# Ledger of designs, part 99: designed miniproteins, single chains, continued (2)

Each design is a single chain, and the fold is of that chain. pLDDT is the mean over its residues in the fold that is shown.

## One batch from the design tools (miniprotein)

Design m7444
Fold by ESMFold2-Fast:
Structure m7444 (fold): chain A 87 residues (1-87)
Amino acid sequence: MKLELSEEEKKKLEEFVEKARKIAEKIEDVARYVAALLLLISLDVDETDDASWEFIYELIEPEDPKLAEELKKFYEELKKKAKEQGV
């Protein structure tokens, strides 16, 4: 399912994508990180994505622990939104 985002949520997503792009240039597992960014851009939230999001947090945390925490909270907000939309 493609999640319908508010204007505020879209702005947060753009901010995460920009911050993540800078970090991705520094890490070796760029392919997995890019896949995660594509997932964020597609806004397809599914329970099967939990492992992918957890992996992203683990990749980002050593470089930027604040960004990792913000992404984790954003993902939880997206999961809540998906449940409210009946998915």
Scores: mean pLDDT 64

Design m7445
Fold by ESMFold2-Fast:
Structure m7445 (fold): chain A 92 residues (1-92)
Amino acid sequence: SAKEAAEEARQKAHEAYAKLLPLLKEAYDNYPEILKEPKVTSMLQKISQLIEQANQLIDEGKYAEAAKVYEEVAELIEELTEYLKKRLAELS
């Protein structure tokens, strides 16, 4: 169902976030200037906005639209994760 697809997409976004968090913590603790880079700040802002949008779509029963937005969230988090891995490797 559309609701099940939205739940699966949300779970995938949540899993991507779980993988991102330790890299954000490592950057915060050891290389805080990475978190001030325009690419990082703009991606974090967009991720936050899309999560809010997806949650609102769920509340409105718009499951198919919510699934699409959660998929975009997961893709952006994965892109940010790879960027942070690269930046941390360059500085360590």
Scores: mean pLDDT 90

Design m7446
Fold by ESMFold2-Fast:
Formats: sequence, C-alpha cells, structure tokens
Structure m7446 (fold): chain A 56 residues (1-56)
Amino acid sequence: MAAEEKMLAVLDTDGDGKISPSVVKAVQASPAFPGKKVDGVLDKETRDFLIAGVSR
C-alpha cells in the first residue's frame, strides 16, 4: 500500500504537499512515539513511525 501517500494525505493539513512543523511536533509529543525529541523536524525516526502506524 502507499503508506507515504496516506501519511502525507492525513498529516498535510495545509494541502501544500508538506507536513507542517506543528503537526510533526504533535506526533513527536505522542506517548506512542518511540523517540524523545520534539523539535518539529520530520526526521527518519518520525517518518518511519508514521509510515508504520499507517501501514499497520
């Protein structure tokens, strides 16, 4: 399945094809997120977590 496409569609609240820093911070602040940094940067760890969550 197109996990990246689903992730972008769900989290792109501005509709500009990019995920905003505020959305990234909200994800990183989630207790389900295995990382500890909350800086609003869509890094590999944050992206992998979102893709895994969408993909099951």
Scores: mean pLDDT 63

Design m7447
Fold by ESMFold2-Fast:
Structure m7447 (fold): chain A 58 residues (1-58)
Amino acid sequence: MKKKKTTKTYRRLANGSVAVFKTVEELEDGKVVKKTSYLDKGLPAGAAERTETKEEEL
């Protein structure tokens, strides 16, 4: 079965803004067959540093 796993890592920058590093992994039978990563900057100051993982069936 195919699954999609999304991991978001929130890191605070020196100016108080938060950057989000997003990684999307496509899995087939528990193995990663595709991985895409990108950076999104510009969340307002005050967002907590954390890592979020979401898993979804395709």
Scores: mean pLDDT 72

Design m7448
Fold by ESMFold2-Fast:
Structure m7448 (fold): chain A 86 residues (1-86)
Amino acid sequence: SEEARAVGERLEALLTEAHRRSPALYQEMARVVAEIAKKDPRTASIGEKLLKGDLETAQLAARAIAYVNTEVGREAAEKVAELLAA
């Protein structure tokens, strides 16, 4: 759906921005996304791949989370955006 695509692209952009700022901040954001992804067993495994993979894997996994469960993807994007703004 268009909403799932928009959410996935937003989460991808937020993780890319965290990676640009610092590896430590990126790892923290990846852990936050993986934790939120546990709310749905289908996204939990994708969240683990995001956390263990490189940035390219994380970008693909972020889009996949939003397509599998748009609500979980939106919550993850909102939380990462909040933490990056602090």
Scores: mean pLDDT 90

Design m7449
Fold by ESMFold2-Fast:
Structure m7449 (fold): chain A 94 residues (1-94)
Amino acid sequence: MEEKEIDTLLELVQKYVEALRAGNEVEADIYRALIEIHVVTSDLFKDAKSVREVLEKIIEYYEKQGRKDKMETAKKLLSEVDEIEAERARQAAA
C-alpha cells in the first residue's frame, strides 16, 4: 500500500473533524463522502464501517511502518472523533 494514499485519507479525516467542530455539517458530509470513496477503493479499509475504524487501521499502518509522528496524529484524531461523538450523544440526550 502506498503511504501517500494513507496520508491523503488522514488529511480528509482531519478536515472532517474540523468541519464537525465548526458545526459545518455540509462540509463534514462532503469530507465523509470523500473518506468513503477512498475506503471502498482500498483493500486495507474495505471492512471499515466508520471513520473511527478507518483511523484504527491508519494507526496500525503507521505503527507497522515506524511512522510514530503520523501514528500520534491519527491517535489524536481518533480521540477527537470519540469526544465529538460523546458530546453529540450528550446533547441529544439532554
Scores: mean pLDDT 79

Design m7450
Fold by ESMFold2-Fast:
Structure m7450 (fold): chain A 111 residues (1-111)
Amino acid sequence: LDALTEEIVALLRRGTDADLERVIATLERILREGSLADLRRILEALRAEAARDPATLASLSRVGEMLAASLGKTYVGTGDAEADVEAIRKLLIEKDIEEGVELLKEAVEKV
């Protein structure tokens, strides 16, 4: 868990689009394979890190923008770690629900 949080923080500090896409994929995997409690713990650690490091905060804002865009929505980073992390949490859950509904539709069509 700690090693995974450190890896995510390192990706956020590098801040390339490819690194941020890897952050999104990692958070999606945590939500899908782990639990909401695991996601909340990691997001709280990222919020605390973003409050100390402007580069991490800027990257979290960008992650929120990228997640919103993937859902056909618009999000503008606020520069507030708590607000941007909460937006990421909500967008990740929304995306997971939409992907789950699509899988259920495919299953119904196959049987």
Scores: mean pLDDT 79

Design m7451
Fold by ESMFold2-Fast:
Structure m7451 (fold): chain A 80 residues (1-80)
Amino acid sequence: GLELLYQTLEKIEKLIEEGEKLLKEGKYDEAIKLFEEALKLNKDMQDYLENTAAVPEELKQYFEEKIKELEEKIKEAKEK
């Protein structure tokens, strides 16, 4: 439930922060791996929320936008 949502959000934020740090260090492959893990968690959460009748639209949009941001970060990192 709600506890899982907060734990997932915290994990996503940590993965993105670690990935951005690795990008600054030139560790592109390691950064891509962390961004892909964060992307998977966002997609899993989006699927969970889409099947929940009483979720705020703003929360659904948040995960959709975050997925797009992560896909862009992964693409840029792959270009090295």
Scores: mean pLDDT 79

Design m7452
Fold by ESMFold2-Fast:
Structure m7452 (fold): chain A 81 residues (1-81)
Amino acid sequence: PTPEQVRALARALLESFDGLKEAALNAGLATPEQVEKARELFEQAYREADTDPERAASLIREALKYLGLGEAQVDDVLARA
C-alpha cells in the first residue's frame, strides 16, 4: 500500500472509531481494554504511515483483531485501502 492510502485508512478508522467501539462491545467481540488498545494502534499507524506504510498496515491489522475481527474480515478491510 502507499503511505497516502494507509494514512487515509487509519484516519477514517479513527474518525469512525466510536461506531467501531460500540459495534465490538455490543457484539461481545472485544473488551473495553481491547478497544482502547485498538485506538492506540490506529493512532500509531496514522503517525507511521508516511515513514513505514507496511508497518502501519500491520498495526491496523493488529488493531482490527483487538476489535474482534477474524483474519478474513481484517484482510477485506485492508484490501479496501
Scores: mean pLDDT 81

Design m7453
Fold by ESMFold2-Fast:
Structure m7453 (fold): chain A 98 residues (1-98)
Amino acid sequence: MMEELAEKAKAASDAGDTEAALEYVQELGRLALKDPSERGVRLLVEVARHAERQGHLEVAAFAYRVAAEVARKLGKFELAEELLRRAIELHEEALARA
């Protein structure tokens, strides 16, 4: 059911409901971490990019961070480092704008 959670996270972001979006990303991440797969990483990155395009930097940063952890569990260490770096950059931007 990871695809349904990804769609719900994107819909919550579209509605400006960042709290709901974070909750859906948390649940998607929980499932992706329980059974790590390339698909789980792709769905989390898709949600992250969607939120980033809408300026929801906190949601995007969280989704990239979770995607990095899934990539790490798959042994994709270079990808995990890239995703984690992106998450840190977006989190710092969100704090600077607060």
Scores: mean pLDDT 88

Design m7454
Fold by ESMFold2-Fast:
Structure m7454 (fold): chain A 79 residues (1-79)
Amino acid sequence: VRPGDRAHIVFGIATPEGGVALLQVGDERHLVALTPEAVKKLGLSSDRVSGFMDREVTVSGVAPGKDSNGRPVQEITVA
């Protein structure tokens, strides 16, 4: 995943502290962590833990992160 990628969130889980999502870019699927800013832009950060599906996003930033199990994944923010 790279900044500027257009991607489809197949599903995700959001918390006020961030989230985890399955992101589809072209034909490939990636597990990614979501920044708190990404969760807020998706309209979810003010709620308790929320599931979400079927969001089109543009990736605006990428950093090293971890999923809910502590596995290394890319952490993304969205435009």
Scores: mean pLDDT 73

Design m7455
Fold by ESMFold2-Fast:
Structure m7455 (fold): chain A 82 residues (1-82)
Amino acid sequence: MAAEEAGRAAGAAPDAEGGREGVLAAERAGEAAEGRAGLAGQVGAGLGAIGLGAGKAAGLSDAEQARLAGRGAAEGAAGGAA
């Protein structure tokens, strides 16, 4: 239930402050950013996949592997864009 509770808390905070309008605006901004970072995002995703494979071999949980892959992808995308 911890994951569900965390998801609910995160969802409730924007709704309480900015309402559904703020959530939609954030979603649209994300789509625009994705278009700009397409190539850098692909490079980051490749680096993230390598990290995920190493994490699996180390016996990390699926959630921890996904988190490491996301971090690797973000770092790779930032480095590739610079």
Scores: mean pLDDT 51

Design m7456
Fold by ESMFold2-Fast:
Structure m7456 (fold): chain A 109 residues (1-109)
Amino acid sequence: MVEELAEEIIARARELARNSSVAELIAALRDWLENEDDEIRRLLIGALAVGLLLGALGMSPEEAAELVRRALEEDGRFDEETIEAAARAAAEGARIGRELREEILEAMR
């Protein structure tokens, strides 16, 4: 199920975020995307990475999810289940990105 794939990807990203520097997390996400051959898994990892960027820029998880949902609905190539899974991955990415933003801001003080 696509929801199970999203949960797997989110869990992996949370583990990377807890145990890695910002640079190591970005490198790990890049390597994961480069080595992923499954189109749906790649979409979900990409949605999480987009969410991470949006969260780091100050966007809420809800705003990031809505942005990704609208973009995929406008594309028209994906079913509702896949769109919602990607939106959920983007929301979690935004939560992580917001945490990284605070860490970056504290390091600069």
Scores: mean pLDDT 82

Design m7457
Fold by ESMFold2-Fast:
Structure m7457 (fold): chain A 84 residues (1-84)
Amino acid sequence: MLEEAIEKYIDALVEAGVATREEVDEILEEALKTEEGRFNVELTTLVFAENFEEAKKLAKERGREDVVEKIEEIEKELEEAKKA
């Protein structure tokens, strides 16, 4: 499940032209280093699936208000990026 979610995240970034293969590889490597990183990737994947409510809920459950703000930031940037 996590692997599939990450693959969808990669595909979205590359197709949108938001990031290069090199940048995506580095992001994933960093994210998969720790449990916290994997958690963050899962949240980001929910945001890309436009499940913003679920993503924010998970962040709040973890007591990560900083992550909630990050999700909102990504949400806005994703909306902009869809324009290409």
Scores: mean pLDDT 66

Design m7458
Fold by ESMFold2-Fast:
Structure m7458 (fold): chain A 97 residues (1-97)
Amino acid sequence: MEELKKRLEELKKKLKEKIGDDLELQILEGILRIIYGVALLTKDLEWAEEQMKKYLESPDPLKRAIAALILAELYIEFGEYEKAEEYLELAEEELNK
């Protein structure tokens, strides 16, 4: 649990550095954070994954990384650590491209 939260924060820092001043990616992260908030309130992880699917399938590795990190954070909040680890691995792979 502690290790997953640490990995999440480290990957969030890398993402912020890679996004930099890219307004389009900053706006996208904001929109996906709204989806995150709705999923937390409704407890609907399946809906959240469905909303994120188009970004996970994006040709842009940074868009894939943003969606994967938000899903990882959602799964951590819901105690689904195996799923959280899968999305953290995906985000790490995309951020290293």
Scores: mean pLDDT 84

Design m7459
Fold by ESMFold2-Fast:
Structure m7459 (fold): chain A 55 residues (1-55)
Amino acid sequence: SMEEERKRRLRGMIEQMRTDNVRVEVSMEVVTPEQFRLLQEIQELGGTVKEFAGS
């Protein structure tokens, strides 16, 4: 499905970042519900997410 395909892409991106020794840090002051779900998916796939409110 499109959902599985999307998760596969996100997982590939996270693996690529790990291989390159890149720290995955996503900073968002204001997020929509859709963006928040995406961040949760990234975290679920082993990514690291940080939200900096008021910065």
Scores: mean pLDDT 56

Design m7460
Fold by ESMFold2-Fast:
Structure m7460 (fold): chain A 80 residues (1-80)
Amino acid sequence: SLKELARRMAIEAGREGIRLLEQGDVDLAVRVFEVGARYARLSGDDEASRLFEEGARLARQGDVDGAKRKAEEGIAILEK
């Protein structure tokens, strides 16, 4: 279904954002988390969407560890 596809895309975006943060590509990680938030919302998961948005905000502020934790929380919700 379209919702299942959106859920999978959100999980992949969250994981990719974390990889980009680990490589120091902060600006790209922010944009990928924003894409993940949109897909999470499309899947019907507003909580995961909010967590990816918070991850993007923390990454913009230089809190890489905080951004990774928020993305991991969003992924965990979507994987249930």
Scores: mean pLDDT 91

Design m7461
Fold by ESMFold2-Fast:
Structure m7461 (fold): chain A 115 residues (1-115)
Amino acid sequence: MEKAEKAIEAVRKALEAVLNGDFETADRYADEAAKLIKELTPEEQEKVVDEIVRLFREAARKAAEQGLSPEAFERLANIGGKIADALRESGRDDLAARFQGEVGRIVAEAYERMS
């Protein structure tokens, strides 16, 4: 599996673990994703970020639909923060700021509209 594909899969598993209340597994996969992202080319990082944003949108929607606790939304935001930090460590401050802004809005809006 290519590193970009592995990074996307690690994020997917981290988000699924949050939805299942398995925060320890979520943290492990988030750390794996962060390490993989730092090894990507700038072009791969841009493509991966777009896909990861889609995964966060789907996970936040599911969390809201399931009426998950505030802790679950905090864990989603924390995973986003780890990914943003990996992008900054790669010298991609521009991409990190865009990603963190998009994910932060997605998570906050899902939590606020939980009904």
Scores: mean pLDDT 87

Design m7462
Fold by ESMFold2-Fast:
Parts: C-alpha cells; structure tokens; sequence
Structure m7462 (fold): chain A 62 residues (1-62)
C-alpha cells in the first residue's frame, strides 16, 4: 500500500494526470472494481489506488 502511493506520487511529477486517470481506470476494471467517476485530482487518484490494492489483495486470498 505505502509503496504504491509513493510510486503514484513520483509518477504524478512526470506523467500527466489524464494519462494516470486512464491507467487507474484500467486497473480498477481488471480487479472488478467500478469507479463512480474518473479521478480528477491527486487525492482522488490516491484513494482509487488504495481501493484497487485492497481489491487485488482480496482476489489473491480467494
């Protein structure tokens, strides 16, 4: 979790938010998680990553 957030913050410095938005939406779909809306801020991207990581951990245990 912490490493994923740190990596996301570093990517936000180099990669446009719109590009990360598409990547995060794809990851959410892969873990079966439907986002109510595309993340439009750094804080929303961090929250989306947290939800995705939690969903991925549940899949690995199942």
Amino acid sequence: MEEAIERLKKMLEKVPLETLQGIIETWAEMVGLKLDRPPTSEEELIEAVKRIVEAEEQIKKS
Scores: mean pLDDT 74

Design m7463
Fold by ESMFold2-Fast:
Structure m7463 (fold): chain A 120 residues (1-120)
Amino acid sequence: SKAERLEALARDVGRAADEATELMINLAKQGKDPVEAVKEAGEKLITAAREAARRHGLSPETIDRVVEAVRKAYDEAIKTAKKLMDEGKSPVEAAKEAARVFRITVGQGVGDVIREELAR
């Protein structure tokens, strides 16, 4: 059913988002700049989210909305990492907060797309 496909999408994107946030933090722990860590991990999630939406048979318009929700989270996480680095926070602290903002924003944005799609 449509609901089952959307639940599967939510699980796939959620797991990929958890992996992306862990990657952001681990890259920063390895000495990578936290903005670059967010970009690398976030771009991997954008690709994974597009593939998950396509695999679950969503329309091109809905795929674009899912990708846009993840891209918005990507932009907010980059902004968070830059702000915290400018404030003199450690790279690991900046990456952890950027990862937190990223995960919450992905969940909210993708959740909104799913709720709107279920109402159609």
Scores: mean pLDDT 90

Design m7464
Fold by ESMFold2-Fast:
Structure m7464 (fold): chain A 70 residues (1-70)
Amino acid sequence: SLELRLELARELNVPEELAKKLSPEELAKIGLDRIRKNREKVADDPVAALVGEKELEEAERIAKELLEKA
């Protein structure tokens, strides 16, 4: 549903405009990929690396729960 896609977009910090064009699986992939890439860019910053690790773990959990409802 559009509501599920909008929730995925909000939780994974993906633009809501993409929620109207992409599937829930595509939105989850884009959101998680962006979080993973951001984590890689700040690997040398221990504070940013820890924050990124926690954000990725929570985002993966949320994406899994929302995709199971799709």
Scores: mean pLDDT 77

Design m7465
Fold by ESMFold2-Fast:
Structure m7465 (fold): chain A 66 residues (1-66)
Amino acid sequence: MEELLREIERAVREGSRTGKSVLPRVVELVKRLLELGYSEREILERARTISTSAAVAVAEALRVLR
């Protein structure tokens, strides 16, 4: 869980620095967390402990995956 959430945070930071959309990468990482058996709620709660930006990115990715 933590490693994948850290990768989401890194992707969001890199996107902010370069101006490039990181949504496809965040969607991939969130899909992996769901495949590992974590619920949407657990993923969002853990992302909020990392950063607000990570939590927003995760919420957007979950919307796309529905």
Scores: mean pLDDT 78

Design m7466
Fold by ESMFold2-Fast:
Structure m7466 (fold): chain A 66 residues (1-66)
Amino acid sequence: DAEAERGKEHTLELLLTEPEEVALASLRPDLAKLAREQAEKYGWEKAAEITAEEAGKRLAEIRKKG
């Protein structure tokens, strides 16, 4: 159901936004695009996993750069 998939997308946004607002503001368009592409290919459950993993990697890179 599209409603359930929107719920998952909204939850992912909340999880990614609150702790690291400034860093995620620059990443959000790319992560949103990635999530949509992966959802189209593999469905929202897999897309959420892939997007969360990618967000974690990009945030770790930002932290390493200081």
Scores: mean pLDDT 62

Design m7467
Fold by ESMFold2-Fast:
Structure m7467 (fold): chain A 73 residues (1-73)
Amino acid sequence: SMDELLAQLDKEFEKMVEAVKRGDYETALKHYQRFLELVREGAEQGHEEAVIAWVEKRESELLEVLKKIKEAL
């Protein structure tokens, strides 16, 4: 369901942010990969608009986290 997808996106993003904050980039990358899988699954299930809205709301924080993962690897 859409609600389950959004809850899973929140969970994986929070785990990615927590890992980056503690310098655990291996764990951050793992959660980033799961996050991308959920985005893809959501799009395939017709929840693209909900995923886009989720990303837009968190755009600045998401970009900062991704930059830190990229810089560490």
Scores: mean pLDDT 84

Design m7468
Fold by ESMFold2-Fast:
Structure m7468 (fold): chain A 66 residues (1-66)
Amino acid sequence: LSEEAREKTLETWALSVLDRAREEGRSLDLSAEEIREIVYEEWGKELSEEEAERIREIAYEIVAEE
């Protein structure tokens, strides 16, 4: 996959994680470990540490731009 396609996939995960955090009343200042936990619990997907950290960065940028 191209870097652009990979980034779009991670952005989609970041948006999904933020939506779930909002629904659960969680803080939107999520750690990489919390992101991995949410994705595993809700969708049964195991993220690598690198993927979770990148999703955390994207989620932070989304929240900061609001």
Scores: mean pLDDT 77

Design m7469
Fold by ESMFold2-Fast:
Structure m7469 (fold): chain A 100 residues (1-100)
Amino acid sequence: AKIKKVRIEVGERGAEIVIEADASAKQMEALGLTLAMRLIDAGIAERVEIEVDEEKSKVTIRLRLKDISPEEAAQIILESLKESAKDLGFEIGEIELTIR
């Protein structure tokens, strides 16, 4: 399976991760859940919302961040994404990161 593009937007108290992938709905759901669990386990997220859009081949993960800098949260998100992709056999394409 291949991740075509990831858009990561990190601000104070919140982050949004949008993953576009050539994958089955089950693979996209597994990626979203695995990444969400890693972010919770890393202690950066107070709340996590996962949305799978099969028609657009997208997974959106929205985080309410704990008291952490946007820069530090972005680093943890990127590492968690890489590890989640590796665990599930996804190749990673383009990554777009915005910190606000």
Scores: mean pLDDT 85

Design m7470
Fold by ESMFold2-Fast:
Formats: structure tokens, sequence, C-alpha cells
Structure m7470 (fold): chain A 108 residues (1-108)
């Protein structure tokens, strides 16, 4: 599916970001999130792990980093595809997060 292709691309970019991370604690958090995304049994759990991983990457990498920019673009595409499968409350949270990511991309 298109969603699975985007999630696989997101994981690949996140694994490259993880390799460039210097903080072993952040690396361990990224490893746990990659595992959570790969092993998620429901779309809501998977979307939450993707959001947390994206936040962690934004906190630890410069906004002009090409890998971070690619990760943010993939996150936006994934959120667009998963949003109809989320609860009304989670859809609102996803929209707020997506709007924040769009603002970050304008500053990069």
Amino acid sequence: SKLQELIDQFIGVLEEIRKREKDPEVKQQLDALIEAIKNSKDISEQAAAIIVATLLAVENFPLDDPLLIELLKLTLQILDLVKPSLSAEDQKLADVFADWLRELLKKA
C-alpha cells in the first residue's frame, strides 16, 4: 500500500538519522521508536510512535539537515493517509502537529 511504502521510507530515514546521532540515550530512544513503528498492531499506536520519533528528531537535529527535512515531509504524507482511520480527538491532534511541521518547513 502507499501508506506502507511511506512508513518504510520514514523508517529508513529515521535509521540514517539514528546513525548520525551522537547521544547514546537519544540513539536508544530512536531504536525503541523504530521497533514500536515496525511492530505496531494498530494505526493509532503506529501514528503516535511516528509523531514521537519526529519530535525527538526535531529536538536533536538542525532544521536545515536534508534528512530531517525528508523525515518531516514523510511524516506529513503519512499523517494525511492515516488521519481518516483515527478517532476525532486524535485527528485534531494530528492536524495541530501537521500545522506545526508545515511552519517548521517554511523556516528551513
Scores: mean pLDDT 87

Design m7471
Fold by ESMFold2-Fast:
Structure m7471 (fold): chain A 70 residues (1-70)
Amino acid sequence: APIEILAESVERYKAGKTKLPILASERFYLLYEKLKLDNTKIQAVNAVMDRYIVGELTKDEFIAAVKALL
């Protein structure tokens, strides 16, 4: 469920319920501490997350894209 938790963190940010530093902290915890990704995979996930934040991807498309990178 770490990717789904990350998607919920982005949804809270997009809804104005959290500010960017909180999303950045939650992203750091999930990608580095829970998923233990290397820097290359983290950069790839960050690129997909940026597309989700700006509305180019839906929540389900974001989850599928991140799972494909793992």
Scores: mean pLDDT 80

Design m7472
Fold by ESMFold2-Fast:
Structure m7472 (fold): chain A 72 residues (1-72)
Amino acid sequence: ATPEEVAGGAAAGIYAALKGMTREQSEKAALDAGNTPEAAKAGGRAGYEMKQRGFKEVTGDEAARLGLEAQA
């Protein structure tokens, strides 16, 4: 997935996690938001983990960076 695709997935994942969804549900929310399966898995997981660390929202650049870190 591109960094921009992962950033989109991360934003959707954070949104889902703020609603109390699980990591798997966060990944599904990213997929439902139009991300590719790879981007949805990486970004949704990253978004869930970012929410667990206290993130309320992210910029596109920050989401891309954190999404790539979560893939590694």
Scores: mean pLDDT 69

Design m7473
Fold by ESMFold2-Fast:
Structure m7473 (fold): chain A 93 residues (1-93)
Amino acid sequence: SEAEALMEAYLELLGTKRFGRPVTAEETLEYLAERTGVPVEEVREKLLRMFEEFLANLDAYIAAEEDEEHRAILRRLKAADPEERARLILEQA
């Protein structure tokens, strides 16, 4: 599914660029568009909508995550307020 492809590409981006390395929202959106085939203008909406659903189950995802770096990113997303969360998703990938 597009949601699974977007999540896999997003987690790959987090792993390769590492949390805390500055990236722009444009870099994140272009990377996801290229990896998934989803049009860049649709990626932002789909990614943020997917994360709203993902956050409802975030504790289960944290428990299932075997990569310590990815787990730390998920914990930070859980702790963030809505404005910082959008920033972390798009600019801190």
Scores: mean pLDDT 70

Design m7474
Fold by ESMFold2-Fast:
Structure m7474 (fold): chain A 63 residues (1-63)
Amino acid sequence: GGLEHAQRAADAFKAGNVPEGARHALEAEDSGALTREQVGRALDAMVTRGDPEAGAEELRKAA
């Protein structure tokens, strides 16, 4: 369930697919596999800092 969504989010962010990555990250949060703060850190890295590899790494460590 949620761990699979966290992994898919990390893969999408690494590929530069922010909308797909955000969708999977939110599904992982809803299932309890990721916290709101962990999703926020990944999105900050990806969107605000422009670092998709750091965003993917945050999700992988959190899951």
Scores: mean pLDDT 77

Design m7475
Fold by ESMFold2-Fast:
Structure m7475 (fold): chain A 73 residues (1-73)
Amino acid sequence: DKVEEISKLVQELAKKLGSEKALEIVEKLMAELVEEAYKEGVTSDEEREKWKEKAAEILLEKLKKELEKLKKE
């Protein structure tokens, strides 16, 4: 379940950086994903449902990279 994996990574970010900064990172990544969907012309409900699956994968990968940056401290 990708939602559970995303939640776990967000919680780990909050543990390391604090809830406020973790939310700022998530908001930034979500804004990037929305802009990408807009550029790809995602307009129909069916297209949005398929794009959500891809968006979850991209978000998961981006969250993992943010955590890797913190581990190199």
Scores: mean pLDDT 75

Design m7476
Fold by ESMFold2-Fast:
Structure m7476 (fold): chain A 74 residues (1-74)
Amino acid sequence: SREQQRREFDQALRQTERDLRELARVDPEGAIEQLRGRIETLERSRDEETDPFARELLDEWIERLRGLLEEVEA
């Protein structure tokens, strides 16, 4: 279901943000490289996605990771 897909998405995104924030504390340059790579991969996935719901989830991931990248680069 879309409700289950949203729940799984939210859990995965929260875990990804936690892992990247922890990496940024120890290796900020490595975190920046991982963030840039993940954003690029997600943007490609979004551009190929035809389901509007999945596309919105991908846009949310991209926005959240771009925000984290700005935090780490500051």
Scores: mean pLDDT 86

Design m7477
Fold by ESMFold2-Fast:
Structure m7477 (fold): chain A 95 residues (1-95)
Amino acid sequence: MKKIKEKILKKAEELASLPSLPKLSSKEYQERVSSLYNEGKSRDEKKATEIIAEISRASYELAPILKEKLGEKFTPELALLAEIEVLEELFSTLP
């Protein structure tokens, strides 16, 4: 939990280094996010809700920093993929 901001930054930079991101529709992104939220809450609703809130806050705070560092490579799709990967990692640690 304490390093969520660091995890998002690292994942965004890793994704930006790829020659191309996976092509997902906005519907597929929303479905994956909803699925992850439901899975996390089913394991530990309190911890999952706290993780979701912290990821949302960290993503919001990091967006201007990532735009400055990554420029044109920082897209809404990259930001969402970084959030999804960090959510998957953190939810895998839930009991």
Scores: mean pLDDT 76

Design m7478
Fold by ESMFold2-Fast:
Structure m7478 (fold): chain A 83 residues (1-83)
Amino acid sequence: AEEARRRELLAQYREQAANHDALKEAYKKRLAEATEQARKMIEEGGDGIKVLNKAGAELGGEAARHQMEADLARYRADQLAAA
């Protein structure tokens, strides 16, 4: 019972980490695309800095949050595996 519950929790934490890693990569991809769009706008004399600042705050912030949640889930899995 105890060992089965531990394995179930380990699987859950590892799945949470994988899900947050996937979301982090999705937000990083969107940020890279927004950064490239902003660069092209600047080259054409447009206000790409506003686009870059908004993308950095919104998409970069979400990527960082999901990185932290993935790391926390991995930490919890490692602690449970060591117990």
Scores: mean pLDDT 86

